# Designed miniproteins, single chains, continued (5), part 28

Each design is a single chain, and the fold is of that chain. pLDDT is the mean over its residues in the fold that is shown.

## One batch from the design tools (miniprotein)

Design m17010
Fold by ESMFold2-Fast:
Structure m17010 (fold): chain A 60 residues (1-60)
Amino acid sequence: MSDLELLRANAALVSELSGIALPDPATTPREEVKAAMRRAVSSLDDARRAELAARMEALA
């Protein structure tokens, strides 16, 4: 899996669990996408954050 594919998959998971639209990793600087993802993750409760961590680990 490429870094871009992994970033896109992680961004999709964060968007799904948070309900927040994230910028496209293909056209947006990686650090900006990561900052948006961190902000979205901080809006999650502990249960959704644990689900996100488990799903992201399965992708790595």
Scores: mean pLDDT 78

Design m17011
Fold by ESMFold2-Fast:
Structure m17011 (fold): chain A 60 residues (1-60)
Amino acid sequence: SMDEEIEEGVKEFRKLASKLSNEELEEYTKLLIEIAKDRLSKEDYEKLVEELNKILEEKK
């Protein structure tokens, strides 16, 4: 399901966040957000963005 796909993507993002610099993570996040805009519904897109922002705040 889309929820499972979002959860899988968030897990992969969390793994990458531990390995990437803040600058690399910011660029990767921008790319993911642009892809998500074209592929996800507005509701699923907003859910993904919220989860990604939580991970970014944890890294700061």
Scores: mean pLDDT 77

Design m17012
Fold by ESMFold2-Fast:
Structure m17012 (fold): chain A 82 residues (1-82)
Amino acid sequence: MTELSREEMEQALKRLEGLLAKLKEEKAPQELIDAVEETLRELKEALKIPDEEKAQEEILRILERREPELVALGRAAAEALE
């Protein structure tokens, strides 16, 4: 797999922060906002790991664990627009 640099991980984190701000402005469901905020918090803690390889490993673990919940919540939000 292609390794993510620390700079790329930090840029991804900033994009997720922008998404969170947009969700709050658009008054998205609170459950989705809470899930994104919790994911963002865990990713910020992972980025504090000095070892870039260990930081990447932890970030991938967080994303794999959180992805099913975020996908389900995002799908529910999309279905509400029908």
Scores: mean pLDDT 74

Design m17013
Fold by ESMFold2-Fast:
Order: C-alpha cells, then structure tokens, then sequence
Structure m17013 (fold): chain A 81 residues (1-81)
C-alpha cells in the first residue's frame, strides 16, 4: 500500500539513505495517485522533492526541489482533484 511505502521512505530518509528514500517516496506517490489519495500523494511529492534537492549539487538544490515539487503537485491537481 502507498502508506507503507511512504513510511519505508521516511525510515530510509532518517538513516541518510537519500537515494533509496527517493525511490520509496516516488513509489508511494504513484500508488497514492492511482488510489485517488491526494493527501498522501502530496505528502510523498513534498518528501520526494526535498530528497531530490538534497541529492542535487548545492548550486542547483533549490531549483531541482522546485521542479520536482511543481511537476508532482501538478499531476495531483490534474488527476486526483
């Protein structure tokens, strides 16, 4: 379930396993979208964007975070509204 994947992502994030956390948040986002769970999809999108920013070079961190967040929230608004 999407919530389980989100929680697994949070555990990996706390362990500093950012790349693995990003994968789990992305899976949680996609499953939440398919289930029509817009609240969980938004939470997963926000965490995915934050992790993506942290994985990017420092000079591009904010730009990458914003791009990932805007794209993901745009999908939530379009498909889960």
Amino acid sequence: EAEKLYKEGEKLYKEGKLEEAARKYNEAFLLAMKAGDSDLARKAAEKLAEVAGQLAPKEKSQEVKEQVLNRALGLVDKYAA
Scores: mean pLDDT 81

Design m17014
Fold by ESMFold2-Fast:
Structure m17014 (fold): chain A 71 residues (1-71)
Amino acid sequence: EIEELLKKFEDMVEGKLSKEEAEKLAKEIEELIKEELEKIRRENLKNRTLLSEEEMRELLKELIRKALEKR
C-alpha cells in the first residue's frame, strides 16, 4: 500500500514517464490514498478519533514524505 505508493512516486520523480503517463500515475496514487483514508476512517470509528478526510490525507502525504527522506 504505502510502499507501492512510494514506488510509483519514485518512478514518476525519476522522469521515467512521459508527462501524460506521470499524470495518469498521479491519479492512480490519489485513488490508493483514498483507499487508505477509508481504512483510517474505519479505525477512527473504532477508536472514536475525529479526523476529517483532509486531515487524514495530509497525514498520509507526510508519511510518504518522511518515508522518502528516510531512504
Scores: mean pLDDT 61

Design m17015
Fold by ESMFold2-Fast:
Structure m17015 (fold): chain A 55 residues (1-55)
Amino acid sequence: SLEEELKKLAEETAEIQAEFREKYLAGKLSPEEIQAINDELMKKSDEAERLEAEL
């Protein structure tokens, strides 16, 4: 269902944000890795917007 897909996206986004925070504070992220994470988060945001529009 659309609700299950939205929950999955929210969980995936939260996991990415948590891992990003941990690695960022540890100083282990390159500029390229930061860019890749931002791109992934933007894609998740766009997908959530599309799913919400179908509700």
Scores: mean pLDDT 80

Design m17016
Fold by ESMFold2-Fast:
Formats: structure tokens, sequence, C-alpha cells
Structure m17016 (fold): chain A 75 residues (1-75)
């Protein structure tokens, strides 16, 4: 479970950054699709990590960093 949660987090991070880049390039439809997929994976990762404080903290920190990086790309 822990490894799967972190794997989903890594995938969500990549998709979120790809979505931000697509949005910055004017590819709004693709950006929305990628962002929605990233959100679903992040939600699954968080759910898998709920009972493990350390894993949950890592998932939360990594997603927070990815969101900040994505925001910087779009700005």
Amino acid sequence: MKEKALELTERAERLLLEAARALAEGREEEAERLAREAERLAKEAAELAKEDEEVFKEVHERMGKAIREAAAIVA
C-alpha cells in the first residue's frame, strides 16, 4: 500500500506539471484533462496513505510542492 501511494503521488506530480505547461502554451483542453487525471491520482494516493502518518505527510508535502511549481509555470 505505501509504495503504491508514493507511486501514484509521483505520477500525479508529473501530470500536474504537464498540465501547467500545457496551460501556459494555450492548450487549455489538454491541460484540463491532465489536471483532472492528476487530481484523481492524488486523491487515490491520499486515501491509501490515510492510516500511515509518515506516508500521508510525504504525499501531502510532495503534492504541495508540485502545486507551487505548477502555479509558477502558469504565472
Scores: mean pLDDT 83

Design m17017
Fold by ESMFold2-Fast:
Structure m17017 (fold): chain A 58 residues (1-58)
Amino acid sequence: SSALLRRLALKELPVLQKIIEAIRNGDEARLAELAKEAGLSVEQAIRAARTAEEVLAQ
């Protein structure tokens, strides 16, 4: 529901798609590394990835 997270998700879509894949694969180490690359905490990365999935599902 955060407008900031939605804008961030759209801007960083290629990175967020990799984060989505890491979550689906249960790869916690890869998730942590991708979150760091995006300048996000793991929790923020998961929330941004969920927002990106909602946008892509439209």
Scores: mean pLDDT 74

Design m17018
Fold by ESMFold2-Fast:
Structure m17018 (fold): chain A 63 residues (1-63)
Amino acid sequence: GRRDAAVGAGAAAALRALRAGASEEEALEAAARELEERFGLSPEEARAAAEGGLALLKELGLA
């Protein structure tokens, strides 16, 4: 669904930021901003999806 797509996009955005040397918090902020722009999410929804994406990266051993 749309939530799964947002979490996946959040994971991709967070991974790009982390690989560029960003902190975990900076990666979450970057991912949330991208999700607001791409999916029209509220700041609260974008942050939740970004956190879900980062959790997925940690589960996969990528963060």
Scores: mean pLDDT 83

Design m17019
Fold by ESMFold2-Fast:
Structure m17019 (fold): chain A 74 residues (1-74)
Amino acid sequence: AAEQATADRILEAARKLIKEKGFENTTIEDVAKAAGVSVGTVYRHFPSGTTLAVAAGLLEVAEEAIKADPSLAR
């Protein structure tokens, strides 16, 4: 699953960078470099770079919130 594998790598790289630097200090260039892809490749899988940043940030916040209080997953 080439498309999903690449998207997964990009999201994992974004999530790790957000954990290290914080959401506002993570750029699309940082994510592309960490995932080992070009900035253009990031935009191919996520039509807007802001959507990627928001999705990765929300996923991180949601995961931490669910770990702290599993009832929030309902």
Scores: mean pLDDT 66

Design m17020
Fold by ESMFold2-Fast:
Structure m17020 (fold): chain A 85 residues (1-85)
Amino acid sequence: SLVDTVRKVLEAARAAVDAGDRENAEIQLTLLYGVLAMAKAAGHQELADALEPVVDRAWENVQAGDYDGARAAIDEGLAKVDELA
């Protein structure tokens, strides 16, 4: 499902952040924006709207080199997927 795809991309972003892999973290977060757009188009509007600010915060933290902040944002995103799925 698109919800499972969102979870998988968040988990991949989490792994990249845990590894300190900025390039892969940026790739996964970019993919996540695309998956959220598809989820919204498929009727998962509430999930997409809840996750967009979290993904924005994760992206900002990765850009700033704040991997602890990025991890916290991604973990919040994973919790929201479990809540709204």
Scores: mean pLDDT 86

Design m17021
Fold by ESMFold2-Fast:
Structure m17021 (fold): chain A 75 residues (1-75)
Amino acid sequence: PLSPAEQALARLLIEVLENPETPDEVLEARFRELQKRYGIPEEVAEAFRRYLLELAKTASPEERERLIAGLRELL
């Protein structure tokens, strides 16, 4: 089973994919809240934050739907 931190990160990914118009600063703020709550190491946090910002800019509608479905199955 997923850890609480992994579940929280999966939920954030779903939210990013469902809301591609979310501003970068909002995504960064949400991620930093999770980082502090779950004690995610800085190097992991930095890499994941960059990944979220890129997903918000680049994922196609079809790709978003497939990723959301897969992530929901993990929760």
Scores: mean pLDDT 77

Design m17022
Fold by ESMFold2-Fast:
Structure m17022 (fold): chain A 82 residues (1-82)
Amino acid sequence: MIKDKETVIREAEIVKEAAEELLEEAKRLGDEKAVEYAERAIELAEEAIEYAKEGKVEEAGRKLLEAAAYVLAAATHVSLAK
């Protein structure tokens, strides 16, 4: 699904916020793998925002999907560590 630039930026900001919250929880739990996944999600979400700002919506969309996948991986590890 092709998204517009504004939508991709908003979604990437939401994903980044979720990843930052997961990073703090992963650090609290001592889950090194979840920390790694959350940090990657933050980086990918930031790349998605930058690509979208440049008008590279397709590249931004791909980075957003990668960021979301790492958020799910981090959340899964955090859930299993409880």
Scores: mean pLDDT 82

Design m17023
Fold by ESMFold2-Fast:
Structure m17023 (fold): chain A 62 residues (1-62)
Amino acid sequence: SELNEKAAELGKKAAELLKEGLKKSDQTLIDQAGELGREAAKLAEEAGGPSEEAKKAMDQAG
């Protein structure tokens, strides 16, 4: 579904921002990663939970 695809995309962006934030010790990037991660989780819940494809994409991003 579109919501699951959007959730996977946001989850991947959140993971990338978290990695950059930790690498640079940049609290703004870490905070942004947290916000995107929460938004991804909300979209996944609205979709009835993340699809197997979305879970796999999120695992690959982490």
Scores: mean pLDDT 76

Design m17024
Fold by ESMFold2-Fast:
Structure m17024 (fold): chain A 80 residues (1-80)
Amino acid sequence: MPLLFEAVDENGKKYYIAADSLKVGERVAVLDSEDGVITEENLAEIVSVEGDKTITLKLLSDGELRTFKILSIREYIPKI
């Protein structure tokens, strides 16, 4: 996943979303830090995109729908 999206959830908590693109049906990872690693526990699917700033994800770990507001976009460079 070459892109990292800085985002906040509906409760105002900051997350980083690692994704190739923001398209409905894409698999993404919801990270709690920019240095986070992609695991099965943090995988999600994009179920809706509202403009360029709001996305709704279905978390694979719990099946919950969560909405995130995109703040910024940068290249994803995971730590080894």
Scores: mean pLDDT 75

Design m17025
Fold by ESMFold2-Fast:
Structure m17025 (fold): chain A 60 residues (1-60)
Amino acid sequence: MVTFEIKAPSIEAAIGTALRIIGDFPEAEVKIEGNTVTVTVPDDPEAIAYLERLKEEYEK
């Protein structure tokens, strides 16, 4: 299992991000804490690649 912490620019962005992840990767466990989305996925290379890119987008 792999856990990602994604810091969204707003609470609305965090909610939208969480909904997208759940829709695309139903096996993902998602928690929202303010602007932070914590996502845990099984060893799914597609989900891992997606979450790494999403984290990079918000860390620019």
Scores: mean pLDDT 78

Design m17026
Fold by ESMFold2-Fast:
Structure m17026 (fold): chain A 72 residues (1-72)
Amino acid sequence: SLSEEEFDAEVKVALLIIQASVAEKAGDYETAAKYYREAADLLEKSFPNDPVAQALAEEYRRKAEELEKKAA
């Protein structure tokens, strides 16, 4: 079971990913990349010993890098 802090972090990650997806669909790649990076950072800090969470953080970080290239 998750601690209260870990549960709050999961909810925040979910909200960040929703905001990132909305921004990406709107063509706002800079804002979308920012939210994906924030989600990745939060996953790494909140779940440092969870390999699934760390892999997901890397995936979101890669997604942010791709979106930053589209924004440039």
Scores: mean pLDDT 85

Design m17027
Fold by ESMFold2-Fast:
Structure m17027 (fold): chain A 60 residues (1-60)
Amino acid sequence: SAAAVAEAARRARNGAEAAASLGRPDGQKIAEEYAKKAEAAKTAEEAERYMRLASDASGG
């Protein structure tokens, strides 16, 4: 569970960094907020939900 949360949070952070690299400031900002929520998540399901939202916000 803890490993799954950490992995989902890492993927959410990667989405935010990808948006930054592509010059998408609005998508980066939203993805960063979801990445922070994924990092603070207490369950794998919660972290994965925020990971998906971060990916969507970054533009996929």
Scores: mean pLDDT 79

Design m17028
Fold by ESMFold2-Fast:
Structure m17028 (fold): chain A 70 residues (1-70)
Amino acid sequence: MENEELIKKAEEYLKQGIEALSAGDYEKALEYFEKARELVKKADPSDPRAQELLERIERLIAIAKKLLEK
């Protein structure tokens, strides 16, 4: 259903973002994390999977931004 599709797609973008971080492509990683964040924000906010994903995405966005500043 729609909520499951949003969460699954967000997890896919999160994985792609982590792969980009590992490759040193911080700008690309940030783009993927922002896409994952947008999808999670459309999901049910009371879903614990959505809450956990959002927390992970926010931490990774902060890390990518710090790496871009250096």
Scores: mean pLDDT 83

Design m17029
Fold by ESMFold2-Fast:
Structure m17029 (fold): chain A 60 residues (1-60)
Amino acid sequence: GKVYVRASKDFVAKNPDELTLKKGEVAELLAQVSPDKLLVRKDGKEGLVPSSTLGLPIIR
């Protein structure tokens, strides 16, 4: 199955490669690009979010 992560807090994209998430939103985890940054997908959009924004991964 796919791996999902839930936003523990709001994050607003500041760069074109980042994705805005609101607290409580769930996104598909695609890759860990660095220790502090995850590539996620939500509603057909892909982008980077800080790992501190996300909780533990949910396997679905």
Scores: mean pLDDT 78

Design m17030
Fold by ESMFold2-Fast:
Structure m17030 (fold): chain A 110 residues (1-110)
Amino acid sequence: KAKEYLEEGKGYLLNGDYEKAIEYFEKAIAIEETAEAYNNLGLALYKLGKYEEAIKYFEKAIALDPNYYQAWANLGLALKKLGKYEKAEEAFKKALAIAPEDELAREGLE
């Protein structure tokens, strides 16, 4: 059930239906809180330009799994959108410490 809502949310996210993606990720989280679900909720909020809210959920993902490098990379992107460049750099470096080949974090540092 939780995994089914997570997968439906990912489908909406991929197709640009960000509000529907949020609805399904919230349904998944209500059943089971996971780093993946919080990261995907944050990403959908980021796509809607809600950067401060997105940061909150990326931080929740990191709190559940500090090695979830995608959440660190996405945190960096959202911080960069808010002009918080030093904090963004720290987040990208943390992502690369976990996953040295992560293209998103590497591009964020350039």
Scores: mean pLDDT 89

Design m17031
Fold by ESMFold2-Fast:
Structure m17031 (fold): chain A 69 residues (1-69)
Amino acid sequence: INDPEAFAESAFELAREALLAQGVPEEEAERKARELTAETLRTVGKIDKEAGKYEEAEKNFKLAEELEK
């Protein structure tokens, strides 16, 4: 994926929709979706770092930190 920000937005939206479909309240669904998206970005960043893609890894880690603030 060439746009980490667009990926993060899509991942957040999908996670939120899935949680809402399961009956999770809106506020909790948004919080959980942010947590899941940040966790996904950290996982992608770790994979990038292991593959030697340090710049891409840094971008993914920064996006994850921003979501957790």
Scores: mean pLDDT 80

Design m17032
Fold by ESMFold2-Fast:
Structure m17032 (fold): chain A 71 residues (1-71)
Amino acid sequence: MDRLLARIRELIERGDYETALSFALMAATIYEKMGDHAGAARFYAAAAEAAERLGDEEEAAELRARAEELA
């Protein structure tokens, strides 16, 4: 988990927001299906950051709310 999250953050730092959002959402879905709500919350938070950097404030807000509910 931490290694994948670090990779997603690296993608955000280098400006690859679309790839970061895609990976974060995929990871969040997998962890949520596994019942790892804390893990899913971390990936939804990363997805929200990527969405915000893309200018999609509505999606970012929804993803942040989802992360908060699962944390």
Scores: mean pLDDT 84

Design m17033
Fold by ESMFold2-Fast:
Structure m17033 (fold): chain A 57 residues (1-57)
Amino acid sequence: MSEAKKLYEKGLELLAQGKYDEAIELFQKAKDLGNKEAGIWLLAAQTLKQLEEERKK
């Protein structure tokens, strides 16, 4: 069972819940373990977090 895949799937669940910081952490770990899709979703989660922060301006 791939640990990278598990982290990636859990990251997607957290991202869907709007838990961007937790999703970013899990996608980073999954990417470091070789999950290429987690790298794409890491960038997406970081972008979504930045958009939420920009709303505070």
Scores: mean pLDDT 80

Design m17034
Fold by ESMFold2-Fast:
Structure m17034 (fold): chain A 89 residues (1-89)
Amino acid sequence: SAAERRVEELGREAGRAYEAGDYRKAAELLRRAAEEAAKISPRAAEILEVYAETAERLAELKEKLSEEEFEKRKPEVEKAVWEEARARA
C-alpha cells in the first residue's frame, strides 16, 4: 500500500539520519513513520514511537553534553527507553 511504502521510506531516511548523528531529524522522520504505520498496524506504530523517543532523548543530550559524555550516555539512553517501553507493554 501507499502507507506501507511511506513507512519503509521514512524508516530508511530516519535510520540514515540516526547513523549520521542527526537525532532531531531521525526523531521527526520516525514520528512521521509512526503516523503512517498507525494506518496499517498499531503495533508497528508503537515500535516506531519507541525509536522516536530514543532519538528525541539523544538529540536533547547531544545539545547539553560534551561529545565524550554523550558517547558514554548514548547506550544507557537506548537501553532505558526500550526497558520503559517493555514495562508499558
Scores: mean pLDDT 83

Design m17035
Fold by ESMFold2-Fast:
Structure m17035 (fold): chain A 59 residues (1-59)
Amino acid sequence: MKYVDPRKIAELVAEGLSHEEIGKKLGISKDTVSSIVNSLMARLGVDSEREAAERLLSL
């Protein structure tokens, strides 16, 4: 499956996991993880993946 819950990615980013490690856990490519994280940063108006993750998890 190509759809992944952005909140699940946010949890793993907040835990300090790399995009490659997140991809391995979720069965997707590192590039797919990076695309989702970049989209999340753009939607939340932040320039840090950690800030994007923390902000999403605070919603």
Scores: mean pLDDT 78

Design m17036
Fold by ESMFold2-Fast:
Structure m17036 (fold): chain A 81 residues (1-81)
Amino acid sequence: SLAELLKKLYPDMPDEVIERTVARIERDLASDDPVARLIGAAQLIKLLKEAGFSDEEIREYLRERGISDEVFEQALKDLEK
């Protein structure tokens, strides 16, 4: 899960902070608003990149969560601008 991933990356981060971060990202990703979903995906991608994950590892993680490669590519492109 995203919570387990964040705890592994930031073992000293309080569980409450991890839970709030996960809830925000998951709320955005579950939104019916495509802009909110894109923002959530971009935030998740940025977080994973800062944690040292490769683009392929991030793509696989997003795929596991049911996020399309198209959304991943659009969010990645938006992060470059």
Scores: mean pLDDT 77

Design m17037
Fold by ESMFold2-Fast:
Parts: sequence; C-alpha cells; structure tokens
Structure m17037 (fold): chain A 85 residues (1-85)
Amino acid sequence: SEEAKELAERALEDARRALELAREAKTLEEAIAAALRAIGAEFEAELALKHAETEEAKELAEEAIRLAREAIREALRKLKELGSA
C-alpha cells in the first residue's frame, strides 16, 4: 500500500539520522540514544515490509531494514569504543 511505502521511506530517513548520530556520538549516552533510534527504525521498516503489497514497496522496506541494521552496528561499535576507553 501507499501507506506502507510512506512508512518505509520514514524508516529509511530515521535510519539515516541514527547513523549520523552514531558517527557523531562523543559519549556513551549519545551512542545509546543512536542505537535506540536505529532499533526503532528497524521495527518501523519491518512493519512496512509486512504490509507491503507491491514489489517496489517491499524493496524500499528491505533497504530501510538494511540501513537500520547498519546504523545499529555503527552505534554498537561506538558503544564498545567509548566503553573501552
């Protein structure tokens, strides 16, 4: 549905923002906030995928999931880096 496509686009934008926040994080609290945002984006993208009725919407949702997972990995990497200092 169009709604699922819009949700996927929103999740993609949220995932991009989470990735930016993770890269710029200077404290454990900032890295945690980025991780939580990325997890939220992944959840939204998975919901969009479940409601996707077209191949285009499905592909967009899958891309959003992929980027959200990348943001999660970056946030976790940053958490490890900051927590090991």
Scores: mean pLDDT 85

Design m17038
Fold by ESMFold2-Fast:
Structure m17038 (fold): chain A 75 residues (1-75)
Amino acid sequence: SVEEFLKKLEEIRKRLEEAEETLELSEETKKLIEEAKRKIEEAKEALAKGDNVEALEKLKEAEELTEKAIKLAKE
């Protein structure tokens, strides 16, 4: 659903914000966070245009980048 999609985007955004607040970030980690934020904006734009396939694809990319950034930051 659109509600579930928006909830996931908000969860990703909050996770990125928390990581930036609580973790010491390397240049590589900052780059991954910036890419994840870009994918969130692309997902929102695709959803606004009614392109649900593109929106889901960008959401998945944002989730993957967020997981990579958090893992790298904790190493």
Scores: mean pLDDT 83

Design m17039
Fold by ESMFold2-Fast:
Structure m17039 (fold): chain A 110 residues (1-110)
Amino acid sequence: NEKAEEEHGLGDQAFNNKDYKSAIEHYKKAIELSKDPSIKARALYNLAKAYEKLGDYKSAAEAYEELAEIYLKEGDNVGAAYYYRQAAKAYKKAGDYEKAKELEKKAEEL
């Protein structure tokens, strides 16, 4: 999807310029416009990182969870486990220790 790749590129430019709010809006558009799991995965990863830069650890964790679900659906249990652990770390930074433990267990069972 050419328009989704364009939005992702605009997000990357904003992120590189430390305009994390603008980066988030472009990555969200890239996710919405994309039907390709690989484009969605890249945009979700960068969305999570942009949220982390703003200290929005709950939104970062939710983006990492969606990313893990994409890897799981594609049969990549190693990738899924990695991103469930990244989501768990973000939930822990958000103060949600129960959700973090749940996702750490989910990653271990993969």
Scores: mean pLDDT 91

Design m17040
Fold by ESMFold2-Fast:
Structure m17040 (fold): chain A 55 residues (1-55)
Amino acid sequence: GLEERLKKTEEEAKALREYTIERIKELGGTEEQIEEAEKALEERLKKRIEELKAK
């Protein structure tokens, strides 16, 4: 049901966030870049959750 899709979406978002942060660190990125990436991913997750609820 919807709950399972939300859980999967949250898990995928968590994995993507961790992956993105590690990539930024490997490339010598700044803490500011990590914060921007975190904010962008959080907004993306919110939008995805709203899309799932609307379907």
Scores: mean pLDDT 80

Design m17041
Fold by ESMFold2-Fast:
Structure m17041 (fold): chain A 65 residues (1-65)
Amino acid sequence: TPKEELNKKLKELLEETSKRREEVLAEMKEKGASQLEINRALDEVAREVRKEYAPEIKELKKKAE
């Protein structure tokens, strides 16, 4: 159903965000980045993933009504 497709896409967004955050966190720690720099990088990752998924999620929300 459209609601199942929406739930699947939301799960993919969360999984992709988590995966990219883990990768960025590991990379930043290796570089000796400060906690403030790490936090800003993780926030940027979450923002980029949301931008990538936003059009599809918006369309799926309309179909799930």
Scores: mean pLDDT 83

Design m17042
Fold by ESMFold2-Fast:
Structure m17042 (fold): chain A 60 residues (1-60)
Amino acid sequence: SLKEQAEKGLELARKYLEEGKGAAASTAGHHARVLGEQAGDKELAEEGRRIAEEGQRLAS
């Protein structure tokens, strides 16, 4: 399902942040946000957004 895909994407994005891979974390977080929005899961979408923003800051 879209929700399961968003959850898996969010887990991957968190791993990228832990590894210091800011650009990869930003991309994965943004993807999880979009999937969360499509699934109607606002909490998943917001988590994806937060990870994407943190990844972007780390990449800068």
Scores: mean pLDDT 85

Design m17043
Fold by ESMFold2-Fast:
Structure m17043 (fold): chain A 57 residues (1-57)
Amino acid sequence: KIGEYLKKAFELHDKALEYRKIAEENKDNPELAQKYRELADKYFREAMEYFEKAIKL
């Protein structure tokens, strides 16, 4: 299952980067930018949790 956890970690990390980019592109809408920044942070944390699960196996 290590491969499954790593794959999910990378997928979540990629989504976090996408949301970060959306936040930067929406600089003229501070409320929307903040929401996407928070989503990026959430997905980065979830990615880290899956990396930790992979190394514990």
Scores: mean pLDDT 81

Design m17044
Fold by ESMFold2-Fast:
Structure m17044 (fold): chain A 55 residues (1-55)
Amino acid sequence: KDSEIKKLEEQAKEAIKKGDIDKAAKLGDQISSLGGTQESQKIFDQVVKGVAEKK
């Protein structure tokens, strides 16, 4: 469970770097459903920052 959350977080970070906002958001939702609410919040925050920085 914890390792699964970390794996999804890694995938979400890669999606953010690639500019795949929709995929990163969906991965964040999956992390939240696994009990990683704080990790999900962090991913959402990074989506916003990543989009702004990529521009």
Scores: mean pLDDT 74

Design m17045
Fold by ESMFold2-Fast:
Structure m17045 (fold): chain A 65 residues (1-65)
Amino acid sequence: SLRAHSNAALGFAGLLRREPELGEQSLDLTPEEAAAFEALSLADGEALTELARAVAERRRAAAAG
């Protein structure tokens, strides 16, 4: 549901905010990341955390040049 995705996105925001250098646009997902996010259940905390870390690393690498 939309609400479940919003709650997961808040979790992503919380995790990515631990990396202040990524900024407000840290939740900007690629189509592949968005598809993976949509496929995850809220019970898959490990997979959700892995996806958030992958997004954070991609954003950090892009910011680094």
Scores: mean pLDDT 58

Design m17046
Fold by ESMFold2-Fast:
Structure m17046 (fold): chain A 87 residues (1-87)
Amino acid sequence: NFEKGLEYLDEGKYEKAIEYFEKALAEKETANIYAYLGEAYLELGKYDKAKEYAEKALALDPNNELAKSVLSAVYDEQGDYKKAEEA
């Protein structure tokens, strides 16, 4: 399920990527799955959900580079460059 989610994400099929990442999350909760959920929601312009999932990823792994990148991109899109610098 996780690999299938990555495949759909790469194809730009963000809603299908989310579906498969949610299935992967039900199998095993990991920071990477939360980080990729954040990326998929970011690509859909759902910034609140993207932030929520990136923060969940960072709660499990504070060094998750993808989650930090997603959080930074959310702050940039919201025009909060100060928070983007700290993300």
Scores: mean pLDDT 80

Design m17047
Fold by ESMFold2-Fast:
Parts: sequence; C-alpha cells; structure tokens
Structure m17047 (fold): chain A 58 residues (1-58)
Amino acid sequence: QLQQLQQELQQLDQQIQQLGKQLQEAISKGDLDTASKLGKELAKLDQQRQQLQQQLQQ
C-alpha cells in the first residue's frame, strides 16, 4: 500500500520537475502561451501531489 503511493508520488515529482524546468525555459524564451499552459498543468499536478502526501504522512 505505502509502496504504491510512494511510486505515484515519485512519478508526480518527476513530472512536476520536468514541467517546472520547461516553464522556466518558456518564460526565459518569452513563450507566454507555453508558459501559461505549463503553469496551469503544474498547478493541477501540485494539488494531486499534496493529496498523495497527506495519505503517506497521516
């Protein structure tokens, strides 16, 4: 049970890290459309991550 939640958390962490890097790159390049899209996706993933963390750290 804990191992499954940890795997999901690790996958979300990797995805968040990749999107975060892409967001910073888009901002530095002035690609506002990509930055906006990545920012919204990142916010959704962060919310999912917080829910999984609460389950792991009860």
Scores: mean pLDDT 81

Design m17048
Fold by ESMFold2-Fast:
Structure m17048 (fold): chain A 71 residues (1-71)
Amino acid sequence: SLRKELEEELKSSVEIAREMVKRGEISEELLERFEEGDVEAYAEILKRQAEAAGKKPDEELIKKELELIKK
């Protein structure tokens, strides 16, 4: 189920984002915005996760995921 996959992806993203805040890689405010439902904050966290992993962010995939979350 696509919805279940997105829910698990969001859980993983929140856990990774919390660790990134602890390491100083992202701001606490960015995490708070994401937890409050700011979809642009979610996109920013995904980009920073890819950068931290030494990978280029997949802009098209991020955009598609945001559209599915908004629905």
Scores: mean pLDDT 70

